# Ledger of designs, part 24: designed miniproteins, single chains, continued (3)

Each design is a single chain, and the fold is of that chain. pLDDT is the mean over its residues in the fold that is shown.

## One batch from the design tools (miniprotein)

Design m8857
Fold by ESMFold2-Fast:
Structure m8857 (fold): chain A 54 residues (1-54)
Amino acid sequence: MSEEELEKGVDEALARMAANILKKQGYSPEEIEEELIKLGFSEELAKKVAEEVE
């Protein structure tokens, strides 16, 4: 497993955790995506995770 694969897995797990918290706060998928981007996650990951927590 490459360093990039490990980093991607960790970022995805953290993004999903943050997205679940935002969902519980009443944020829409679009708002979750924006908040994840503000937290420093990539746009690609933010979009993917925001869709998956639906």
Scores: mean pLDDT 75

Design m8858
Fold by ESMFold2-Fast:
Structure m8858 (fold): chain A 82 residues (1-82)
Amino acid sequence: MQAVLSVKIQADSAEEAEEAAKKAKEVAEKSEGVLSVDTIVDRDAKTAYVKATFEDEEAAKAAAKAIEEALPQPVQATVQAA
């Protein structure tokens, strides 16, 4: 069963949010079982959003952990069965 990973990253600046989104996307795209990755950056809110679909929930959870470990910013990650 496929899983959807939703990530919200709060940054201190708009530039930091853009860098966080780029890095999170790179980590997700390099993760095993990844099917799609979409990113949105809200410069005014200094927030980056990543939505990625994975082959299974285990792959999505592994990717969430990798993103959290790769970024110094607070990361909120949610995995849902698709």
Scores: mean pLDDT 84

Design m8859
Fold by ESMFold2-Fast:
Structure m8859 (fold): chain A 106 residues (1-106)
Amino acid sequence: DKIEERNKKLEELKKKSKEELIKKIEELLKKLGVPEETIERIIELLKNSDFKGAFLLLSEWFEKQGLDDLAEIARGLAKNVDKYTEKEVMILLYGLLELALEIKES
C-alpha cells in the first residue's frame, strides 16, 4: 500500500536531526541538477531557519527550468511556513524535491 510506504518514510524522516535532514535535502538538490552555488545558498538559509528564503530561491530555480507548477507549490509553502514546525517544513521541502525528481525522470 502506497500510503503505508509513505507513512514509514515519513516516520524515518521524523527521526532525523536537522543536520541529517539538511544533508538529505542537499543530496536531492545535487541529484536534481541544482547548481552548486544555489545549493550552498539554500543550505545556508536552512541552517539559519530561513525556510521562506529557501523555498523562494528554489521557486526561482524551478521557474528557470520551466517547472512552473513546482515553482507555485514552493511559493505557496514559502507563504505558509509559519503554519509548520521546523522539522515539518524540512520534510515538506524534501517531498517537493522528490516530486521534482520524479517529474524530471519521467
Scores: mean pLDDT 83

Design m8861
Fold by ESMFold2-Fast:
Structure m8861 (fold): chain A 87 residues (1-87)
Amino acid sequence: VFTKEQYLTSIRAYTELGYAEFAIEIFEKMLEEGIEPDAEMYYYLGKAYELLGKYEEAIAYYEKALALDPNNEEAKANLAEVKAKLA
């Protein structure tokens, strides 16, 4: 059984390595275990979906990250960039 911190560390690591699909699977497993996501988890999910070219999902997760942490400058920048790609 992973702790919430271990889930975050794994999601971050796999997203940064480009294993976006695996990061999403780990997140889904965390949700099945009843663990509530935090802002940083939502931010890395946004990045994972962006890496897969799934821009609508990326936007949704960046907006969730910003709802919990409005001062996340990286989430703001990435959200603006992804929205520009859909325009």
Scores: mean pLDDT 85

Design m8862
Fold by ESMFold2-Fast:
Structure m8862 (fold): chain A 75 residues (1-75)
Amino acid sequence: SNVSKLVGVGLLFVGADEEERLEGKDMTEEVREALSELVSPEVAEEMVEIWRRHRETDSDKATLEAVELLEKALS
């Protein structure tokens, strides 16, 4: 369901942000690869950009923007 996919994206963003904070590793490729299993490559690229842009200031905002983008892509 769309709700399940949205929850999955949120968990991906939270998990990747936590890994970057705890381990200091760049999770960009892992996030892009995981998102590509759920959405088209174009949508995945946009979601990765949103996540990267906001991860240092507001991960929740990045997740909301990604959720809105995913809803549009799934309509």
Scores: mean pLDDT 70

Design m8864
Fold by ESMFold2-Fast:
Structure m8864 (fold): chain A 56 residues (1-56)
Amino acid sequence: DRFAENVERIKAAIRELRAAGEDLTPKNIAERAGVSVGTVRRVVAELEARGESLAV
């Protein structure tokens, strides 16, 4: 599932950004996860629609 793969990549990126002391902006998350900013925003919107969160 591409959505599940993107969620996993984004969660990994958030963990790495927190460890590095960097801001959790859509741009920083996208660059670290290797996806577009649009993909980050779509994943967040889809998780909200499912009643889930990106809390890591």
Scores: mean pLDDT 77

Design m8865
Fold by ESMFold2-Fast:
Structure m8865 (fold): chain A 79 residues (1-79)
Amino acid sequence: SRLEAAAARLDALLAETRAAAEAGDAARVAALLDEALAVTEEALRALAPEVDPAELAAILAQVRAHAAALRDQLVAAAE
């Protein structure tokens, strides 16, 4: 299913993100977070028939805002 495929991709991205974080590669962590966000948005859109369009838009906006805040924290930590 699309959800199983998305979960598998997210697990792989999480493992790579962990390795990049252990290596201190903030730029790679940020890039992997962007990829994880794209996978998450695709999975959420696949659930669109079960979710109100306005609620889906709000969830996507929240996910994007959270990812942006995390990127900002990583950039600040990497100085």
Scores: mean pLDDT 72

Design m8866
Fold by ESMFold2-Fast:
Structure m8866 (fold): chain A 100 residues (1-100)
Amino acid sequence: RKEAVEEELLRKALAGSLTEEEAREMLLELGVSEEAARAAAPALAAGRPEEGIARIALVLGLMTEEQLQAALAKREANLEAEREARRRLAAELDLPEAPE
């Protein structure tokens, strides 16, 4: 039952079709506090489901604060790698007028 709500929330978040209001309502139905739901909803709606899921897991007692901090640090490292990849692709897609 709550598992069905979790599945729908994750599916919509991954698809980028989740609104902040929908995320907040679903989180409240899962037993997340209003404050935690309000904090996690923007991340889920912005297509950062890992951050939202980590916050939900913390509130539900499925992970510790230490594990949450480690997951967020890994997420930040992945975002930096993504920025580097995009910068590299932009440079490679630029056609040099005088290559070599």
Scores: mean pLDDT 65

Design m8867
Fold by ESMFold2-Fast:
Parts: sequence; structure tokens; C-alpha cells
Structure m8867 (fold): chain A 81 residues (1-81)
Amino acid sequence: SVEEEIEKLKKEIGELSRKAAEAKENGDIETYVKLLEEIKKKLEELKKLLEQMPESSDVRYEIEMVEGEIKRLEKEIEELK
């Protein structure tokens, strides 16, 4: 189901975020940037799935949060390159 795909993506994004934090802490900026790019791609996929859900305030809020995170990551990636 779309709901199961959303939960799977959220888990994958969480795991990638942990790896990105570790790479940043270790000063591995190359790996950090690659992980941010992968997280961004997963967030774009998550947004697409959320847009397929029935309209609700909760879904709209999640889409706005995901869009904000994508923009934040785009800025950080650009600043690190």
C-alpha cells in the first residue's frame, strides 16, 4: 500500500540521516554530501507518495514539512560544493 511505502521511506530516511550525522562528525564531507543527496531523493519520492494520499490537514502538513526539508538540503549541498 502507499501507506506501507511511506513508512518504509521514512525509516530509510531516518537511517540515512544517522549515517549523514556520523559522516559530518568524522569530517567526511564527501560522504556527508552524497548522503544528503540520497536523503533529498528519498524525500522527493516521499512527497510524491504523500500527494497520492487523500487530502487531509495531516497530509498537507507533512507535504509542507517535506518541501521545507528538501529546500534546506538543497541549500546545504550547494554551500558544501
Scores: mean pLDDT 88

Design m8868
Fold by ESMFold2-Fast:
Structure m8868 (fold): chain A 55 residues (1-55)
Amino acid sequence: GEEAIARARELAAQSTDPGLAAAMLALARDFEEHEFPDEVAEAMLDRLLSAYGLE
């Protein structure tokens, strides 16, 4: 949804890790291209953050 796209872009802008920033921008594009339920989009964001040691 729109909130997940906005959050992914915000996380990309705030990240000092270029890999995480690029991955978040790619995820935001994927959310725009495909209609994911908000819970699925949130889970995808959380998984990416966890992969970078933010959980």
Scores: mean pLDDT 78

Design m8869
Fold by ESMFold2-Fast:
Structure m8869 (fold): chain A 61 residues (1-61)
Amino acid sequence: MAAERELVLQLVSESILGIGYLIDGDYESAAKSYERASELAKQLGDDELAEKYKKLAEELK
């Protein structure tokens, strides 16, 4: 569905931003990007992926 495609693109964008922040050593911004990716994964119905991103965000705090 078109809505799912948009959510996937947003999730990919947040994932890329998270990686970029990790490379810069900005763990706080990386955590926020992964938190957003977790919310997007929940909207997609992928609870396992949402938990993985949430855990990554928590580990970066």
Scores: mean pLDDT 81

Design m8870
Fold by ESMFold2-Fast:
Structure m8870 (fold): chain A 71 residues (1-71)
Amino acid sequence: GEELLEEAKRLLEEAKRALDEGDVETARRYLSRARELLEQAAKDPRYRPEAEFLLGEAEKLEREVEELEKQ
């Protein structure tokens, strides 16, 4: 439960760093893994609100990845 949220937060920070460096491929891999962990955490009602918030952050980063690919 809680460990899934902590690992997902770490992966989202790594994805942000990869995007700052223009490494779209690495950012996608971190975002994909973070989403898997957050979807698992959201199955528990105790962690669902934080997991849903972090899924929103992941979607924001995924949009940044998509925009970089179009350029």
Scores: mean pLDDT 84

Design m8871
Fold by ESMFold2-Fast:
Structure m8871 (fold): chain A 71 residues (1-71)
Amino acid sequence: MAEELAKKGEELYKNGDYLGAARLYIEAARLAFEQGDIELALRYLGLAVEAASKLNDEERQEILLEVQKVL
């Protein structure tokens, strides 16, 4: 479920795994979009972008491109 993926992402973020967190937030956003919850999906994409802000340039670009693909 989207909420479970987001919680796992939050856990990884707290442990400093920002790349893992961003990827889980993107998966949570995809599931939320499939369920028709646009507001929740956009919130999860925002969390992915926040996690990406902690990454190096190459990893951040990868995550931002994945966010764009989900929109």
Scores: mean pLDDT 86

Design m8873
Fold by ESMFold2-Fast:
Structure m8873 (fold): chain A 86 residues (1-86)
Amino acid sequence: DRLEEIIAEVEKILNIPDDKEATEKLHELAKKFGLDLSKIVTIALLLEDERENGDTELMRKLIEAVFNSKNSDELRQKVKELFQNK
């Protein structure tokens, strides 16, 4: 699964203590998977939130919504649906 590979690589990057090196690796990852850097950064932020708050199911659904959305309007709609079906 392409999303699971991306999550695993982002989690490795989040363990890099140097912010510059971590940012460069996120750019490389975005190019490798043909994704916008903004999507990879959003996935990284959601994974950091999962690490702090432990809500794995909700964060994974949000990550999937980010990954599968073509634009911000589609992402907003998917996020709204996730919270309405709780």
Scores: mean pLDDT 75

Design m8874
Fold by ESMFold2-Fast:
Structure m8874 (fold): chain A 67 residues (1-67)
Amino acid sequence: SLAAFLRALGDAFKASGRDTLSREELEAVLAKEPAPEAVTRALLEAVDRGGGRISIAQLREAVHKAL
């Protein structure tokens, strides 16, 4: 579910100890807790635009635009 995916994202940010996630960290979350295709696509596009990293603010914007 989207709620479970968002919880897993929050846990990943806590585990990283940073305000950003790498593409690999994001892909690891998606492998454990699949998100809707539109959300997955928007997040991966945002990471690519960010040079392989995504901030919490960029992630929030990408998810909202995909919904």
Scores: mean pLDDT 80

Design m8875
Fold by ESMFold2-Fast:
Structure m8875 (fold): chain A 114 residues (1-114)
Amino acid sequence: MVELVQSGGGTFAEGGTVTLTGTATGDVAGIGGVSWYQQKPGEKPKLIILGGSVPAGGISSRFSGSVSGTTATLTLSNLEKSDTAVYYFEAMVQPKGSGRLVGVTGQGAEVTVV
């Protein structure tokens, strides 16, 4: 069984930097199709990063993404109070010994900017 585990959430000061990670665990051969979503209270999830590192249209350059092995990283620099949200990691995961890709979403990481 494969799972995506997210970490790095918490409470942060304005002007700071936060690094969120999403890691595929278990019998995993690889990950691809990595996307990051921002969900603010009362709003629909907003796509912010696609393809692991590409900002979606209209997304601030303060948001950056990278992928290494089975870990995806989202970095938010120069934090604003408007960045307060739950951030979700989604990936296509290839289980070890399988030619099949499965879409998996992480549990979310809550970021509060004060």
Scores: mean pLDDT 82

Design m8876
Fold by ESMFold2-Fast:
Structure m8876 (fold): chain A 65 residues (1-65)
Amino acid sequence: MSPSELARRALELAEQGRYEEAVELARELGKQVGAPAVLSLAHELRKLGREETAERLEELAREFL
């Protein structure tokens, strides 16, 4: 799966309340392209009004920093 596809699917799963799966895809994104990509995804979630999910991804990104 491409990084953009991982990000899109993580967003979709997070909106469905499937946080564990969304975090797992975000972790794969972090492994492929690094912590900045996970932070970028969190920023995108905040722009879409998904503040709670954004906070969880920001915590995940700290594990990769």
Scores: mean pLDDT 78

Design m8877
Fold by ESMFold2-Fast:
Structure m8877 (fold): chain A 68 residues (1-68)
Amino acid sequence: MSKKEKILEEFRRDLEAAVAAGASRQELIDIFIRYVKKVMDDPSLTEEEKINLIKEIARLLQEALARR
């Protein structure tokens, strides 16, 4: 799995676990912020990969927030 795919799968897993546990909107946003920082701080990712990954992470967060 690529670094990008690994981070996305880890985010998806953590987000789904939090939603299943009844996490608040703020807790879901905190997970999102944590992963955005992780992506931005990763020197192995290109700027294009960082932008695309952050967009995908944001989309998953919006879907999770819409389901509450």
Scores: mean pLDDT 83

Design m8878
Fold by ESMFold2-Fast:
Structure m8878 (fold): chain A 80 residues (1-80)
Amino acid sequence: SEDEQVYIDILEGAITLARYYLEKGEKEKALTVLQAAYDFLKANGLLTPEEAAQFEKAIADKDYETAIELMERVLERLKA
């Protein structure tokens, strides 16, 4: 569906941008992108309770790589 493709495109863009900022050492910018993507997914009911708990923990722990990996797993689920 059109809405499904929009969600996929937004999440792919967020993952790409967050990885770019982490590669450049721009941790605050990476966190801003990851937090915005998480808030978007949560607001649209696109997260399972387990995914939401894992994202919140990764963000709280400043484990940005784990947060990106979680987003990649959500992306693959949405593409299926």
Scores: mean pLDDT 85

Design m8879
Fold by ESMFold2-Fast:
Structure m8879 (fold): chain A 88 residues (1-88)
Amino acid sequence: SSLVNRVIELAETVLKLAKTEEAKKLAEEALKLAKEAKTPEEIAKAAELVAKAAVLSLKEAPAEEVPKLVGVAIGAIGIALEAELKLK
């Protein structure tokens, strides 16, 4: 449950910072998947979508938003890895 809440927070953060329709759509898909996630595999998939949305958002981000988007991408990768480790 704590991993789900973290993915939700990261997805909401990237949704607010995203400037392109593609990045917003990925963040919205990640948020929906995270809210419905019942398995570590679903949590990992949601986190991977958050990381992708954050990386896409970096291209159009103003300099002041770059550290936050980098933090979101790193955090999402960490969650995906932790969820994968639970799958073994």
Scores: mean pLDDT 85

Design m8880
Fold by ESMFold2-Fast:
Structure m8880 (fold): chain A 86 residues (1-86)
Amino acid sequence: MTFTFVLPEDGVSAPVALPDGSELVAVRRGDSVTVLLLRDGEVVGYVVVDARTGEVVERSPALEGRLEVTAEQVGDRTVVTVKTTL
């Protein structure tokens, strides 16, 4: 599955439901984008990427290879693409 979020410099996406009942939320603060995996309102995993380059800065170990996040700066916004095998 692939999801796309468009975020201003300090923005939070609407939650996106996954087929297993978990949710994805993308949060941008400056040059950092954090993609949160939520289950029953609790954070169960995350990936942090650079908002301009899509470089992965940090990830929870359980999501390595299961949640692919990239980002590209377009003007004053970032376009975040999340590909999941969850």
Scores: mean pLDDT 80

Design m8881
Fold by ESMFold2-Fast:
Structure m8881 (fold): chain A 56 residues (1-56)
Amino acid sequence: STEEIAEKILESGKAAAEAGNLAAAERGIQDLRKLGFPELAEELEKVLAETRERLA
């Protein structure tokens, strides 16, 4: 289902962010918004922001 795809994008995006692959995480955020899951996109954006702060 579309929801299962969105959940996999979120999980993949979080893993990418934790691995320091910020570009892949940003792409995941965009994909989640395009699929109509803004709350999941916001969750991933928060994880990405926290990772950027940790790496600074």
Scores: mean pLDDT 84

Design m8882
Fold by ESMFold2-Fast:
Structure m8882 (fold): chain A 68 residues (1-68)
Amino acid sequence: SAEDEFLRGQALYFEGRYDEAAEAYKKALDLDPNYQQAKANLQQLADDYVQQGKPDQAQKIRDYLASL
């Protein structure tokens, strides 16, 4: 379910596995495009990637969110 993918994303984020967390949040949004918490967490991940010096990964997230 969208909730299961969201919770998986949170667990991965807590482990510092940001790329896998992003994919889990995207899967949650693919199942439910109105899943506000997954959208908010994915937006936060994009900001986190910019701060980590990974602007290309941030842009991929932003492009995905713009496609919803």
Scores: mean pLDDT 87

Design m8883
Fold by ESMFold2-Fast:
Structure m8883 (fold): chain A 102 residues (1-102)
Amino acid sequence: AEKAAEAAEEAARGGARAAKASKTAAGAAAGAAAAIAGAGGAAGARYGPSDEVGAREAAVDARAAAEAARRAGELGGEEARRGGEEAARAGEEAARAAEEAA
């Protein structure tokens, strides 16, 4: 249960790192990182310890956050790409943890 929220926070931190890494594409990367952070946070927030439906919804949102992280990385250049890939992996782990909790 708590693992899904923790993994979603890791995805958000990865997105923020991508934004910080890419000074040349800072505007695009920062916007993408904020979107990833929002999606990751939403996924975690929807998951309640006694809410099976919320856990399934969190898994869907975490996967969407992972996909957004990959795209954000592509927009920000090499350093942003690495951060985006790391955030994507964390988002996928959040999705898996949420599914296991359901």
Scores: mean pLDDT 55

Design m8884
Fold by ESMFold2-Fast:
Structure m8884 (fold): chain A 88 residues (1-88)
Amino acid sequence: DEKVQKIIDEITEKISKEAEELYKKSTPDKKEKEEKVLELTKKFLEELKKKAENMSEEEKKKIEEIIEETEKQLKEQKEKLEKEEAEK
């Protein structure tokens, strides 16, 4: 799945670069940093969905599996952040 892997690598590299810049230049507020990471993950999912529209059915299925897994991780991270806020 060279085409799928290339798309994942390109999006991952872009998001990783944005995340690194966030940690270097952002406010030292942990909550703000975590919220920005969630936003970057959401952008990653949106870019994957857009790329998937022009792919074969087999490639789309693989991208859908990645999207589902990433959405599950995003939900878990969001719930963890909300719980940390409620406890403070």
Scores: mean pLDDT 71

Design m8885
Fold by ESMFold2-Fast:
Structure m8885 (fold): chain A 70 residues (1-70)
Amino acid sequence: MLEEVAELLEKLMNGEATPEDVERLRQILRELVKEIHPDATTPEQKAEAGREVARRLAEALGFVGKPSDL
């Protein structure tokens, strides 16, 4: 799952992501947010949790200071 997210983020950052890639990435992030922040029930809470997860993931992948805006 993390490797798939990394691949999708690279495609998105390079402008090569298809609509299917973007939707897949959103679904994976929603699942991760649900696991890490199960109390996130509103769209706002899910968006904030998703940004945090995306930021941590981007940093782990070497994209320090450049998290994907999903």
Scores: mean pLDDT 68

Design m8886
Fold by ESMFold2-Fast:
Structure m8886 (fold): chain A 85 residues (1-85)
Amino acid sequence: MISPEEARRFAEDAVRALEELIEQIKNAKSPKEAYRLLIQALFLGLAAETALWLSGVDDPELRARIRELVKEAQELAEKKIKEFS
């Protein structure tokens, strides 16, 4: 079982990793690469939210930031994929 402290650290690390994935999506060279990076962002966001929920960490700002970054990754990947169409 993950501790609240470990879950918070994981979620904070996930925020940084999501920001890096967003940068990678901006520089994606193909629709396949954009899809791969989006899938990674979706799974990372889900894992971070799940860790916070299972550990009982009530941090609405951290949860909102994770959701915001996942939404940004989705919107950016959709835009990138359309650029190749």
Scores: mean pLDDT 87

Design m8887
Fold by ESMFold2-Fast:
Structure m8887 (fold): chain A 72 residues (1-72)
Amino acid sequence: SRLEELFARYDTDGDGVLSAAELRALLESLGFRPSDADVERVIARFDADGDGVLDWAEFRALMEALGFRVED
């Protein structure tokens, strides 16, 4: 899916998680214009384990919450 391709593209170190900077760049590619504070609030909301990064499951939950159609 497009979301899986975007996640892999912005996971620049291949560790299976997105940092705040990687998430910001991804959201900008989707037409959003988040501030640093917006990205931090998003991570805090969806980061279930409190490590400051988003894994694939947390990222998918974020995309669904933003109203993106998860069409395979």
Scores: mean pLDDT 73

Design m8888
Fold by ESMFold2-Fast:
Structure m8888 (fold): chain A 55 residues (1-55)
Amino acid sequence: DEIKKELKKMIEEGVPEEELAKKVKEYAKKYGNDNVTLAYIEIKEEFLEKKKKLE
């Protein structure tokens, strides 16, 4: 869940989607694609929700 926590924190700080994707790629490089991709999918939905409320 460390990956999910970091990505979620970036969303809360208003990091653009492109920066989130960059971090996902960095984590995939370190920890492998499977778990990072799943975390990104889950957080992607939160990012869309936040985007509607913040912008």
Scores: mean pLDDT 68

Design m8889
Fold by ESMFold2-Fast:
Structure m8889 (fold): chain A 98 residues (1-98)
Amino acid sequence: SSIPKNELEAEALVALGRMALWLGMPELAKELFEEAIKLAEEDSPVRAEALLLLGEALAKLGKLEEAKEYYKKALELAEKAGDEKLAARARKKLEELE
C-alpha cells in the first residue's frame, strides 16, 4: 500500500508528540498533535490517534474540559473506523476524567 506524504508527516508528528509527552513536555506535544491533525485525512487512524493524544496533552496541561472534547472526537472517529482498541482507550480516558 502507498502512504500519502501528508499521512507520513502526520504519523511522524504523532511519534514526536508521544516522545514529547514521555519527556514531560505537554505544551510541545499539544503543538505537534495539532499539526498532525491538520495534515491527517479526516477519517484516518492517524487523525483518531492524534485527537486522543491531543486530549492527553490537554489533560496534562490542566485543560480537562478541552481534553474531554478531544477524547469524545477520538472515540467517535475510532467507532466509525471500527478501531475497537482506540475506542476502548478513548472511553477509558473519558472515565478517568469523571
Scores: mean pLDDT 87

Design m8890
Fold by ESMFold2-Fast:
Structure m8890 (fold): chain A 56 residues (1-56)
Amino acid sequence: GEAAEAGRKALEAARAGDSEAAGRYGNQAWQLIEAGKADEEEKAEALRNLGLAGGY
């Protein structure tokens, strides 16, 4: 879903050295989680990707 995808994009941006895009996608993932738009499995995947991106 959208939260996991945003987390993945944050990780890819962080690995590419694009800190601005990483922050933007990381914030999007957190907003989707807080809004209840992610189930427990998707939330876990998004959080894992955010952790790998640098602890966003």
Scores: mean pLDDT 76

Design m8891
Fold by ESMFold2-Fast:
Structure m8891 (fold): chain A 104 residues (1-104)
Amino acid sequence: SATVELVAEWVAPGATLRVDVAVDPAAGTITVSVALTPARPAPVTFRVLLAPAGEDLEEVASAVSADGRATFTLSGLPPGTYDLLVEARAGDETLAVALFRVTL
């Protein structure tokens, strides 16, 4: 049985971050779907950082999005508990951050 728990979230005023985290323990995958609304004139960079619980977070995926949406599939993950961090950025400005505890 897999679990996903939102641990912490910060979102810039006037923005909304939606993050869907789907876990498939049998496949060893985590699928992260993110949306930042409203749409911005400049592209948004989404970053996904992952580590086994208690270890240092490492960037495992990123995408530049013109429409404020991205989907990431992380694969090859052994069973265990992970910290998953999702960031939305415009250049050097952080627009939103969400931290999840995920168990496969």
Scores: mean pLDDT 87

Design m8892
Fold by ESMFold2-Fast:
Structure m8892 (fold): chain A 87 residues (1-87)
Amino acid sequence: MEELLERARELAARAEEAAAAGRYLEAVRLAREAARLAEEAGDEELAELMRRSALALAAGSLALLEAEGKGSEEERAALREAAEELA
């Protein structure tokens, strides 16, 4: 139990690092994995927090890339799909 929660927190930290580096798709994937591990550990509050973080990352990154005219069409499409799945 504790080990799963620790792994979830490690993935969450890695997601923040990926986002800071501009690797938004990787950040979203890591946050979603953290949410799954938290849910498996039975921590519903942490799982919900991580899911909301993944949604915010996907939606926020998409909005930022669209506003700046950056990212590939494929990257933006993948971020949009992730945001729609998490909404």
Scores: mean pLDDT 82

